# Designs tried in a protein design run: designed miniproteins, single chains. Part 2

Each design is a single chain, and the fold is of that chain. pLDDT is the mean over its residues in the fold that is shown.

## One batch from the design tools (miniprotein)

Design m35
Fold by ESMFold2-Fast:
Structure m35 (fold): chain A 71 residues (1-71)
Amino acid sequence: SLEEMKKIILEVAKKKGLPQEEIDNALKIVEYIYQKAKEGAPEEELERMLDLLVDRLELDEESRKQLRELI
């Protein structure tokens, strides 16, 4: 669910000590990805958006996989 995706982002942000502005931006990106998935966006497009989020937050492979499974 979107709430589970947001929880993963918040846990990563807390662990890394990200400023609130970066947390807010990451949450907006997650909401956008989730909405695009619900609208039937192609898998390759969703993967590219996730990769952008992974790079921005320096997510590990496990966190990326968890986010992908929630879409």
Scores: mean pLDDT 80

Design m36
Fold by ESMFold2-Fast:
Structure m36 (fold): chain A 74 residues (1-74)
Amino acid sequence: KEGEKLLAEVDRLQREAADIIEQMDLEPETVRRFVARLTEAREKMRESYKKGDVEGAKQAVEEARRILEELRKL
């Protein structure tokens, strides 16, 4: 159940970031940078989860949240 919640949270953060990017007139290079960082955070979460590292997975979700907040400040 905890892993399912973490996966759902990362999915929600990804969708929210996509909505923000769609509403903002950002340079393509800026969009690629944020998408790459979010993808990396998601992969980090999946890798930690596969290793049974729940704290690492939570840290990756928090990193995704920080990236989303950074995006919102643009």
Scores: mean pLDDT 79

Design m37
Fold by ESMFold2-Fast:
Structure m37 (fold): chain A 92 residues (1-92)
Amino acid sequence: MFDEAKERLKKIIESKYSNPKVIEYYKDFIDGKLNGKQDTEKLKELSEEERGDVFSLAALLLGIAVVNVMEKKYGDTEEAEKILERILKEAE
């Protein structure tokens, strides 16, 4: 289920980063709370170094974006679950 996978992604982020702003950004991204405008505003709230930390995980950000698109457009399909499992395996 996508909810269980999102919780696993959040734990991976918490294990890799100690900066609360970076962790909060990723959790909001995972939960689909950010849109194009909100993403821009949230990034502006981060320091240059904190933005660097966010973008250093570009592959994980892309993986999270794919999960959110798959959930929104296709729901809980077998194909979506397999893509999500691959993303989690690559992130770990």
Scores: mean pLDDT 66

Design m38
Fold by ESMFold2-Fast:
Structure m38 (fold): chain A 60 residues (1-60)
Amino acid sequence: SMEELMELALSVPGLSDEDLKRIALFLSENPNATKQDILDNLDKLRLSEEEREALIKALE
């Protein structure tokens, strides 16, 4: 699940390397995280509004 979520994040256009590092850190601290857990914690990822919308669309 962590690997699949990270691959999905890597496929999202517009995410920076710093955004990907924060997502990777979140997943490493939450290895059983679901798509919903990411959606519920978007504020901790410090994404721009555009980056948040792109990630949400990819997770749907």
Scores: mean pLDDT 77

Design m39
Fold by ESMFold2-Fast:
Structure m39 (fold): chain A 86 residues (1-86)
Amino acid sequence: SMLEVAREVLRLLRERGLGPSEEVQREESFIRALAYLIELIAKKKNLDINDVEALAEAVVELYRQVSEGDQEALDIMEEVIKKTTP
């Protein structure tokens, strides 16, 4: 499932010293947002959902782009928030 993919991506990010605190990781809203973000990135970049390493790399790249103020990356994050927040 996409939630399982999201948890595996999060595990890889943690191995790289990245990712939010365990308290944030326990929030259902956070895992759902991450799952939606991964699905959106996979569709946009035509990535195989089973290529967890490529998905993790794409998430890292998106965070880098957001930190640099890239408008396209910010638009993606806004869409994720809108779709995963009630």
Scores: mean pLDDT 73

Design m40
Fold by ESMFold2-Fast:
Formats: sequence, structure tokens, C-alpha cells
Structure m40 (fold): chain A 101 residues (1-101)
Amino acid sequence: HMKLVKEYEIEADSPEEFAAKVKEKLGITVEGESLRDAAVAFLQALADKGYTGEVEFEGDPDGRRLRARFTGTDKNGNKIEVELEVDEEAGRLRLRIKEYK
């Protein structure tokens, strides 16, 4: 049995805004020169915190739109679900996180 214990939605129009919001809400430090780079850095930071799991990527052939879904579990059996959408043409990143214990 898994219970939803936390749910977050973060929207950002710049890598700097995204970095500030994820640091404030999640205590995660990320850096990137683009929304896509910041998004990838965030997924790497989850792995560095011990979450392991499957990443699914969907995107346009030109790489300007990216969707990523990650379902990971840490060493203590805690589960995280992440949905991440990047639209470089619109200048928008959206992150949704659900934490289960």
C-alpha cells in the first residue's frame, strides 16, 4: 500500500525561475542554460538522492518540446512520480511531483 503524502506543481518561464522554485519547495539545487537543461539536471538530482526507476521521454524531432515521466523508488521504499513538460518555443516548463510513502 502506498499513500500520497505530497503533491507539487511548479511552472517556470526561465531556468532561473525553475531553479529558485525547486530549491524553495524541494530543497534541490539545479542549474541549466535552458529549460531543457534545467529539467534534465532536476531528473539527475533525483537519481543523486537515491531514486531509481524508469524514465519515459516523448518529444518533437527538433527537440523543442519534451515530455518526461519518471517513476522511481528510493532505498527505503518511498515512491516518487514526476511528470515534466518543456516547451522551448513557448518558454515554459511544467513539473508535477507526487510522493508516496
Scores: mean pLDDT 78

Design m41
Fold by ESMFold2-Fast:
Structure m41 (fold): chain A 101 residues (1-101)
Amino acid sequence: AAPVVTVPDLTVAGGEDATVNATVTTPEGDTYVHISAFKINKDGSEEFVARKSATVPAGTHTLSLTIKNLKAGDVYKVVAKATNLTTGLSSSATGTVTVTG
């Protein structure tokens, strides 16, 4: 079966760090989870800023990605992809981090 992954939307003040907690649930076997953060520029282009990956066993797990050096007015897209290593099936989720102040 494909794993299920979720990524929350966050609002954070400028000058702070954002910690994004992605949740992954897999019913069986090991699942590889890759979380990537991209800064969204005003022209719509995306700039890679951070990533984290882990392999998790069956069950529900939380993986945290921290985005540092946040500037007021910035917007980030966070994408998590989970791939079951037994079936090769994957799922993805996207969250937005909005930086205020």
Scores: mean pLDDT 86

Design m42
Fold by ESMFold2-Fast:
Structure m42 (fold): chain A 93 residues (1-93)
Amino acid sequence: MTQEYLDKVIERVRKFAERYRKAMEEAGELTPELREKMEKSLEELIKKIKEKLSDEQLKELAELPEEELLAKLANLLSGRDFEELLKILRESL
């Protein structure tokens, strides 16, 4: 079942976003507005992953190192809010 790879990729993306959120919170920079913006961007990214990526692409992404995963997602998916979120996640690694 291809759901296994999809779930793994989504879990990894959510973990990257959570690490960034925690870093911002610890720095005192996490406002309610920024939190909501990050959550919306993350949900749009997850939606695009579900809609745009094939099972073969999801399997490849699930097995990639974190840096390569983010780079591959940036190449496969497009959208302004999504590009901003990926840049933030990449910079937090």
Scores: mean pLDDT 70

Design m43
Fold by ESMFold2-Fast:
Structure m43 (fold): chain A 76 residues (1-76)
Amino acid sequence: SVRDLLGPMARAFRKKDAKTMAEIIKKLPPRLQEALREAAESDFSLPFAQGILQFFENLGIEKEDVLSTLKEALSL
């Protein structure tokens, strides 16, 4: 379940741990993995990507940390 991965994702973003984030992405449903890759191609300007940034910002994680960690993880 994506819900069960949100805690691990938040921890990885707080630690700026792109390697752990890449492993978490592999555990997401295929449709969400593709959505994240498409978001990276659009430099995270798509509504889905902006929603992710806002969600983790609401958990106290800086948008810049989420963005940089996702970009690095998707490049691994």
Scores: mean pLDDT 81

Design m44
Fold by ESMFold2-Fast:
Structure m44 (fold): chain A 92 residues (1-92)
Amino acid sequence: MEKTKEAIEKMRKMAEEENLDEKEREALEKAIEIVEKEGISRENIRKAIEEALANRDTDPEKYLIYMFVVSIYSLTEEGEEVVREARAELAA
């Protein structure tokens, strides 16, 4: 529970520093709702990465939402390793 809240708080702080536009802020709020509903697990992290990949070329809004979900998960110890592995696959 505490790890999820900490990751969300870190992401909100990063968003404020990056001066996100309205669409990006809306996507971040939707991503936070997904993370709060589903929680943090290796299965949910890999699922979020798969959803981002599936929507990369077909749905820019969903792609952005799931990229934020992946970014929130990457701020957790469990998520950092899984996201690092998946980013290597994405770069290939």
Scores: mean pLDDT 77

Design m45
Fold by ESMFold2-Fast:
Structure m45 (fold): chain A 70 residues (1-70)
Amino acid sequence: MTKEELIALINASKTLDEVAKVLGVPESLRNELLKSYLLSKIDREELSQEELDAIKAALEKEPDFKAPDP
């Protein structure tokens, strides 16, 4: 999966509860803030491959997960 595909999955997700659990971030604050934070980190390449893989796996567990179209 490319970084662009991961960004698309984050943008398509309605909730980030599973991602918040993986990162230890309280979901109760705002999913919008977590989304902006993650997109910023990915764009700046500040996340390791292990962290990107963990975020991807967490996104795939979200109830509204949708794989990107070709």
Scores: mean pLDDT 66

Design m46
Fold by ESMFold2-Fast:
Structure m46 (fold): chain A 83 residues (1-83)
Amino acid sequence: MIADEKGVEAARRALEAWMKERGVTLEQAIEDWAEAVKKYFGDKELAELHAELWRAVATGTPDEVREAAKKILEKMKEINKKK
């Protein structure tokens, strides 16, 4: 994921378009995505980190998005190293 200001704006716009197309709220979109991550990866903590990232994309600053993305990357490295 791109965590610079330009990337955050593009991601926010994509999220808004996806929500509008499906007629869902931001919280519902985040919950649906987190549940999909949980089912796909089998990791609850990774799902929570993805929820944090999308909230930062929707309402936060580029720095908050960058920090959330770093947490996900670190968690993915941990999971991949132990499996």
Scores: mean pLDDT 76

Design m47
Fold by ESMFold2-Fast:
Structure m47 (fold): chain A 94 residues (1-94)
Amino acid sequence: SMAEDEKAIAEFEKLAKEGNKYATEAALEALEEIAEIRLTLDEPEAEEKSRKVVLEKSKEALKKQKENKEFMSEEEKEEFEKRFRELSEEVRAR
């Protein structure tokens, strides 16, 4: 539904503004694809296809964030916890 699509895009934009790695990467990929679309297509087709790219990249980023949380390796979990502790200690020391 349009409401669910708008909610997904809004959540994606929030994550990108907060510096989330997956959302930032997906935003850059979306911009690159939109640039190519605008070089090959005229309006209104360019606008329609660009909107679809934003929506698909939004859903993909949210899915990757969820899947990576569920499918992180033990090594990635340990590295994440170590990095989180190091950053927390650096913030407290300043």
Scores: mean pLDDT 66

Design m48
Fold by ESMFold2-Fast:
Parts: sequence; structure tokens; C-alpha cells
Structure m48 (fold): chain A 106 residues (1-106)
Amino acid sequence: SQLAREAQAIYSAALLMYELGVITKEEMLELSRRLGKEAFEYAVKAAKALEEGKLEEALEYMKKMAEAAKKGPELPEELQQRLEAMWLMDIEKDLEAARERMLALE
């Protein structure tokens, strides 16, 4: 559905911003609870900039996405729960990889 596509794009951008240290966990969760056409369009532009290796431009579009998302309606609770579950799984995978790397260096 269009809502799922919008939510997934905003989630992916917010997760990347969190991993880059640009936003806090609380800000990432707030962004993952929002949707909107303008926020989605900025998320798409950010993704294109990342594919082109333009990190600074991607971060500027992500900032615009975050500002637009603050004005957007909240996601349905069922979609919010699914995105939070996906985010926790992604963070757990990153932490497990980091743990394995640390253990290998001992």
C-alpha cells in the first residue's frame, strides 16, 4: 500500500540518520511514527543522493524530511509497531556484528 511505502522510506531514512549519529533514538522513533507526501518525497531524494555518493546532499534532504514529518499525520498503530519491531531487529543485528568483531580482536 502507499502508506506502507511512505512509512518504509521514512523509517529507512530515520534509521540511517540514527546510525550516523545525526538524531537521537527518541527522534528516530518519533520520525518512524509519522508519514506524509512531502516527507516521503524528501526521503526518496535522500535515497537518490546516497546512491550517487552525495552524503551531504542526502543529509540535507533527511533534515527536510524530518521537518516535513513533524507536520504529517501519525501512522496507524499497527504500522508503527511493525516499524519499531523492524528497527529493533536491525539494531540487534548491528550490535551482534559489533560484539563478534570485539570478541575476534581479543
Scores: mean pLDDT 67

Design m49
Fold by ESMFold2-Fast:
Structure m49 (fold): chain A 95 residues (1-95)
Amino acid sequence: SLEEEVEKYVEKALNSDDLEERVEAVGKLVEILKDESVPLEIRLRAARALVELSKSDDELVRQALLSHVAELEELTSDEDPEVAELVREALEALS
């Protein structure tokens, strides 16, 4: 399920030994968040996961998120105001 996929990618972003795998995991969360056909509750779950990751003290998590900063900046203009606000919060935490 998409809910299980969000949890799987959060775990990979937090715990993978390989930066490339962490970047890919964050990319999958961003992909779910950008897909307007995905139910809003799943998109909000992905957005909240990105906020949680952005507050991590792990430099590899931070680098993985920064690899997707351009896509995250685009998402601050999402038509759902809650998604846009959560992505803005994640970007502020990365500053």
Scores: mean pLDDT 85

Design m50
Fold by ESMFold2-Fast:
Structure m50 (fold): chain A 80 residues (1-80)
Amino acid sequence: NDKASDTGAVAYQLAIEKGLSPEAAKLIAQAAARLAMGEEVDFKKLAEKVGLSPKTVQKIIKEAFEETDKLIAQGKTFDS
């Protein structure tokens, strides 16, 4: 799913910009992509793995969805 790939890429970039490690950013990116595909994500478990609060993880993912929607509206995508 193009939107899932785009959302994951945006989430990764936002996590890196916020000072997270590449490993933590990848976990957040995977979670954002899964949510974009309609899968459920355990935000508490994810937050424990990346060393953040569930609220912080949810905020990053929400921001990634909002930025991805803006990029799609502008005709900019990372996949196709």
Scores: mean pLDDT 80

Design m51
Fold by ESMFold2-Fast:
Structure m51 (fold): chain A 90 residues (1-90)
Amino acid sequence: REAALAALGEAADRIVERMENEVDEVIAKLRAQGASEEQIEEFLEAGKVQAEIVELLRAGDLEGAAELISRREGVPKETVLAEIRRILAG
């Protein structure tokens, strides 16, 4: 069980690193297109929620992660939970 949590933590770190690179690319594109500081702040706030979701997944709190995604995306929690479980199962 602890070995599985350690593997999830390692995978979460790799996902965060990839997400940070994607966030930097999107911000650069938004600025190049003349996006307002308000639009960039809105995008960064969405990124904070994403980081919180990844931390919940790292902790093994699939229900908490699914609830945050459900509230943000407007998708039923059960649908989000099913997708998370599918991804984790491989």
Scores: mean pLDDT 68

Design m52
Fold by ESMFold2-Fast:
Structure m52 (fold): chain A 85 residues (1-85)
Amino acid sequence: AARALEAAKDVVIQALENMIEKSKNESEKEALQTLIERVRAARTVEELQAIRDELKSLAKESKNEEIKTGLNASAEVLDRAIARA
């Protein structure tokens, strides 16, 4: 369980870093950077659920389809890891 959560965190952090490189919006880049730090600091399933919900919220607000797809995919990665915890 713990190993699956740690692996999912690493995958999501890498995806968010890639999104920062593709984003042209400074506020979006700052929000993505804040999410990376939240994912890195997360130790509980409840913290990962909060991050998942924030990823979905940011995806709805993003005007960049590639960023929107990446945020939703990252939320699904966390959802699957949480279900296996």
Scores: mean pLDDT 83

Design m53
Fold by ESMFold2-Fast:
Structure m53 (fold): chain A 100 residues (1-100)
Amino acid sequence: SHMENEINILKVEIEGLEKYFEVTAENLLKQGRITPEQAALLREIQKLFKDNVEEAEKKVREILATDPDPLTQRLARAALHVIEEYKETKKKLSDLEEKR
């Protein structure tokens, strides 16, 4: 059914978002676009995100408030958008499964 197809798409999107910070850290480091320290920061966010998305969000907001580096600020803003998309996608999935 269309609803089952939408549920499956949302599940795939959630799986992608759950791996985002590690994949992004690896790719950007490999391309020489970030430092090893910035890659380690993204990996720290990834670990927090797997355990508790609220703690990951707190860490990202702390970085935005305290780190003066423009690239780290851009990475943190991108991380915040991914966290918000994850929350919205999880809510959409939950709402569809409840109506199922």
Scores: mean pLDDT 84

Design m54
Fold by ESMFold2-Fast:
Structure m54 (fold): chain A 89 residues (1-89)
Amino acid sequence: EEAKMLADAEAKKPGIIAEATEAGLDRELVEGALDALLEYRVTGDKEAGRRYLELQKELVEQAYKLGLISEQEAKDGLEVLDRRLEELA
């Protein structure tokens, strides 16, 4: 069951990267965030979870600067991510 979930996540990864980079998001940030998320799901390592959330914050900031999201959406997203980071501490 876990192996199937990981295989499904890995199969979706190229599509997520392609859609995000087509929107103008940094490929390395998107790939890094997905890699950290998969590591966190496999290992439960809080440092992998923290790395994922920090990269996600960078992606939110970039999406706002590219005009993909509003200022309010960016602020709300960053506040949620900051709460998640504090929960992992």
Scores: mean pLDDT 79

Design m55
Fold by ESMFold2-Fast:
Structure m55 (fold): chain A 110 residues (1-110)
Amino acid sequence: DPVEIVEEFIRKNFELVIEEGSKAVAEVSPEVVEYLLNMTVEEMIEQIRREAEESEVARKVVELIAEGIRNAENDPERREESLRNLAAQIGLLLSADKRRELARQRRLQR
């Protein structure tokens, strides 16, 4: 199950998800960084489950992240870089709804 693979990754690499995820989010939506920084492990896992259930696009992103996690375990030479990149992708996925809401609000301020 792709969701279970991503959940296990978050549990094992929570500090990395906070560090690399917040860096990635800061580049696209700095207003959302505090939201990500204040998430607990359980809140992150619940958000991944919710996104995968409610969005076909998010479900595909979860599948791609899970495949990336499996590939990283089989490539020790690139493991550190791959884990950092996966953590960044997870941070972007966790913040996706909040980032969409802010983008909608900006469009109303034309």
Scores: mean pLDDT 81

Design m56
Fold by ESMFold2-Fast:
Structure m56 (fold): chain A 65 residues (1-65)
Amino acid sequence: SADADRAVAGAKRWGELAKEQGKKEGVEVEVEVRQISDTEALVTVKTKEGTVELTVSAEAAERLL
């Protein structure tokens, strides 16, 4: 769906920002994006310090893009 595509795009954008921050800090960052519903995507950011998960909705993605 269009909402799912928008949520995934927003989650990918969030992941790119996390990778950029990791590069500045000299930290390896692994990013995974997964669609979890017709309106939401999950972005997972993994580092040696731990894992952070964020749910991005289609509405939230509109403000990121």
Scores: mean pLDDT 80

Design m57
Fold by ESMFold2-Fast:
Parts: C-alpha cells; structure tokens; sequence
Structure m57 (fold): chain A 92 residues (1-92)
C-alpha cells in the first residue's frame, strides 16, 4: 500500500503525463487493488504497476483526470478490468 504513491509517480514520469493526473491514477490504483482482492487475485506490486502503467496512457488519451471521472470509468468498466487483470496474471 505504501508503494501506490511510488507506482503512480513512476507512471506519470514514464508516460510524460501532467501532475493533474496524479489523483486520477492514484484513485485507479487503489480501486484496482480492491477489485483484485474481491476476485481472489493477489495484488502484487508488479501486477498493480503493470495495470497502472497500461491505463495511464489510456486515461490521458480519454482526458480522464479527475477522481470522479476515474470512479465513473471504473464502475462502467469493472468486467473489462477484471478480464485484463486475469490476462496479466496468466502472462506470468
């Protein structure tokens, strides 16, 4: 859980995202960890980092930069996010 801040900051730097995306990505990372636990997927640092990394560019392209927009995105795309998490788990 202490690593979420570091994961988010690294994703922002890697994808050259403006700081305004920090709260959005942090909200996404926290929600993804919760969703992993609910679906019996171990929330490893590597899986969380990969998911945050994958979604960071998508959030930027979609102009999703607020906590509320991320929560709405998450609720609308829960099933797709679960499929993505399972796919990433199987690729290891």
Amino acid sequence: MENIDEIVKEALKKHNLPEEYYDALKTFAEKIVELMKENNIEPTEELVKQLVDDIALFLHNALINTVEDVKRFFEKNKDELIKLMKKLQEER
Scores: mean pLDDT 76

Design m58
Fold by ESMFold2-Fast:
Structure m58 (fold): chain A 74 residues (1-74)
Amino acid sequence: KEEIDRVVERGEAELAALTAAGAPKSDILAVYERYKAEIDRLAEKYNLPELEKFRAYGRLHEAAVDALDAVDAA
């Protein structure tokens, strides 16, 4: 659980940094897809419950949506 939480935190931080830097939406989406794949890898490696994987997806998705919304508002 702690490893997947760390991956989500890194993804959230990288998405926030891209938003602050004024990165294009394509870069934000690429980072989102990369961290989603890393969550999948850890879920398989540690045989995590589907619910934990889905919650990690939810946190990462929320951060990506917030980043995309911030780009649209700027």
Scores: mean pLDDT 79

Design m59
Fold by ESMFold2-Fast:
Structure m59 (fold): chain A 80 residues (1-80)
Amino acid sequence: MSRAQQLAEEVRALVAQIHTAILLGDYELAFKIARDRLIPTVLEGASLGIEEVYRLIDLLLSSPDPVLKKIGEMVRKALE
C-alpha cells in the first residue's frame, strides 16, 4: 500500500529528526517537531487505519531516551 508506506516513512523521518534534535541538546526543537508535525501525521495515519503508525509509537514508548519516550506518550495521548 503506497499511501500507508508513505505515511509510515514520513513518521519514521520525523522521529529521526526528533532524535537528532535530542542528540544536539535542542529539546525545544524536538518537542516542536513532535507537536507541529509528528502528531498531525500520526493522526492522519490513524484516521486512515494504518496500523504501522501504532507500532512506531510503541517503539517510542520503549525508548531508553526519556525525551523520546515522553514524545511517545504525547503521541499516544493525542490518539485517545
Scores: mean pLDDT 80

Design m60
Fold by ESMFold2-Fast:
Structure m60 (fold): chain A 81 residues (1-81)
Amino acid sequence: SAELKELLRELIERLEELRRKEKDPFTQELIDGTIELLEEAIRTGDKEIAKNAVTAALLLGKAFQDEEVIELAEKIEELLK
């Protein structure tokens, strides 16, 4: 859906902001990999790829205590039910 793709794009933008602030190379790679999965979910429209990508983003959001990432990921998970 258009709403799902828009929320996935917003989640990517927020993760890119976290990526710019992050100094640890390992954590940068985790963020980059999550963004790549979210981009794949948008490109394919595959709900299972989207679920996997959003779960990874939610875990990152919780690790960073980023409320915006957590809220976006939870909204997307609800739409994927």
Scores: mean pLDDT 88

Design m61
Fold by ESMFold2-Fast:
Structure m61 (fold): chain A 67 residues (1-67)
Amino acid sequence: SNEERITEKLRELALKYPNAISPEKRIEAYKELLKLTEDKKEQEIIESLIEAAKKVLEKEKEKKAKE
């Protein structure tokens, strides 16, 4: 499906080139995965990945705010 194709591309880029993919784009990829997943157990795993990426994003925002 279209969602699967987009999600797989973003996930692949996030895994191969994490420094090239912003935390915001990683969150986007995980949210697309969440749309494809209706199982509660799998949703918990995806949510954990989103939380980790959000922590990185918040740290970057705090660094910029202190400049």
Scores: mean pLDDT 69

Design m62
Fold by ESMFold2-Fast:
Structure m62 (fold): chain A 67 residues (1-67)
Amino acid sequence: MIKLVVTAPTREAAERIAEEARRLGAEVVGITQEDGRYLIGVDAPSEEVARRIEEVARREGGTAERV
């Protein structure tokens, strides 16, 4: 599994990212608010799913980091 930490500028963006991650077959470990932004922990089952989640994060104005 590929572990990702995704950031989102708003709660709505975080919820959209989490929903799309689940649709792609990833596990959403949690959503937390830190320093005026939202952090989403995501476990992606494959490289392909991880890349798609990174694209979704960019579309929603956030970032994605592999950990």
Scores: mean pLDDT 85

Design m63
Fold by ESMFold2-Fast:
Structure m63 (fold): chain A 92 residues (1-92)
Amino acid sequence: MESIEKLKRAAELAKQGKYLEAGKLFEEMGLVEFAAYHYEKAGAQGDAEAERRLAEIYDRRAKTHEALGLTKTAALYRAKAEAARAKAKALE
């Protein structure tokens, strides 16, 4: 699942400002919080794909919180996912 070489590659890509590619590597490693952080930076650079991927992460988190009975935090993550999708549409 995790690889030191993938971590080094993700760090190199982030240093080059390639936040979408860095985020994808973190997501492949199951490091979802690091993936979300880099997708947020890519979205700030105008990357619509990064905003769509960020929305998917928020949707999964909302579903997990809903299953745990954390209804308020689930609603918050659903709202964040919708906001990210709206931003992706605006960037297209």
Scores: mean pLDDT 85

Design m64
Fold by ESMFold2-Fast:
Structure m64 (fold): chain A 102 residues (1-102)
Amino acid sequence: MKETQITPNFTEIEIEADELKLEAKEEDLLVYAKGATVEVKSENARATVLGHGSTLKGSGKTIISESDDEELIEAMFLLQQGVLKVVADNGGRRAIAVKVEK
């Protein structure tokens, strides 16, 4: 995956075209997306997608959990508290990928 700076203090991952392509290795990823395809490549990690109309492809512990804009607002609040890290926000469809520490 490619790296793209989103905010000065967070991890950066480049998202390409109309799809999100992420690699989750040993950590959980929290992704917000609307109408996007999210591809996760890892057997040892969990990816949870928040948002409507998104499709998740992957292996291992991949989980889809659809939510609305209120969940996104809560996720952004958790980012401000240092609980989550932003990893990407430049897909063809709007999406935010967030790494969740265990």
Scores: mean pLDDT 44

Design m65
Fold by ESMFold2-Fast:
Structure m65 (fold): chain A 74 residues (1-74)
Amino acid sequence: SEHEEIIRQLEEARARYLAWVAANFSADLAARIAAVLDETLEEAKKASVEEFEELDERTVKRLLPLLQEHAAAK
């Protein structure tokens, strides 16, 4: 119940965030971030709440290079 509610909120937040990134940065960056977030969301659906900290750390490590590449490109 609580886990399902958190996953639903993450799915809604993901959709809104990616639309915002595509509009304000680029469709390419949004697509690359989407790939990482999709894998994280699938892992979150299978994970316990106690595993979310490790999942969050792993996701940040994957997103950071994408953000750095975007910054370096301009």
Scores: mean pLDDT 77

Design m66
Fold by ESMFold2-Fast:
Structure m66 (fold): chain A 114 residues (1-114)
Amino acid sequence: SMEKKREEVRELLERIRELLVEIRENEKVDPERAEKLREEGKETVDKLAELLKELDPSRAKEIEEFKELLYALFDGKLPDYVLELAKKAGINVSREEVEEDVEERLRRLREQVA
């Protein structure tokens, strides 16, 4: 059902947000735990991307780009396309700034599927 898919999307969005925070907190303290959380995060993002593409196939490209962004952030880096755009614009972008923007996007998406 569409209602069940929206509920699952909401739960996955919240889990991704939690995982981003937990990975940051564990990166220097427990690298093995951080790596396990990154794998869990990527699996969670894969499930989210599949559900989002089922809900709106016309947004498949945007969904795949968001997936690439989340994957890079879980690996503690920025995706190449973000770095290239920042370079062309003559601005510096930090991982922390992008993570804050992503957390806001995840919050908005969760509200939209409520």
Scores: mean pLDDT 79

Design m67
Fold by ESMFold2-Fast:
Formats: C-alpha cells, structure tokens, sequence
Structure m67 (fold): chain A 92 residues (1-92)
C-alpha cells in the first residue's frame, strides 16, 4: 500500500546518499579537497534528517501523497548537492 511505497522511497534515498558519499570520499582522497567533502557531508546529513522527519509526519498524518512528493523534492536536492560536490572535487 501507500505506507510500503513511502518506506521503499525512504530506503532508496538513504541508500543512494550512502553510495554517493562513498564515491565523494574516494574523490576527496584523490584530490585532497576535504573541505568540499565536509560541506557535502553536512548538507547530506541535513537532508537525511529531513527524509526521516518527512517519513514520520506522513505516517502520523496518513498523508502519504504529500510525504512521497516531499521525499521526491528532498531526493532532487540531494542530487544537486552531490553534483556540485563532484564538480568541485574534480577541479582540485
């Protein structure tokens, strides 16, 4: 049902953030640009917290449609952060 879709979307976003952070960490090791890595980690930690909070609010309210939309927006923001970090890390 809608709750299963919400839980699966949360897992998808959190797993993607984890994998992309591992890649950014490798790029930081290659370039020595740990300042960009630290910035990206802080932004992605904020997004992770917002993903968890969105899940809780959707379950508590029963508004799974709103929760799924907010999760898609948060995923988009995470991808922008990752793209910016990757670009900056390659130029060090």
Amino acid sequence: GNEEKLEEKVKEILERIRRELEELERLAEETGNYETLEWAKRQLEKIRKQVEETKKKAIESGDYEKGLLELEILEGIALIVIGVARTLLRRA
Scores: mean pLDDT 88

Design m68
Fold by ESMFold2-Fast:
Structure m68 (fold): chain A 99 residues (1-99)
Amino acid sequence: STIAQLQKLLRNPNLEEIKALPEPYQVALLVSLLLEQDEEYRKEVEPIVKEIEKELKNEEARELLEAARKRDYDRVLELAKKILPPDVFELLEKALNTI
């Protein structure tokens, strides 16, 4: 159910539904949105990313989101492994490998 919800939110992000997720899943979703290959879709979702980013409690997540904005995949994986729970990190890693 959580994986299906995350996949739905990647295609049609909803601010309130994302805010209802535990913060590690919010961070993984925002990273995935920022790393989308479609530049126009990235521009469309950026306001949602910025709104959720303001409410994140983990300051280290900000560095992870900056690495994602720069499309520094190696840095994204390094920081995500450090700050995300292992199960959430595995979901993000699989998402990045399917892009």
Scores: mean pLDDT 82

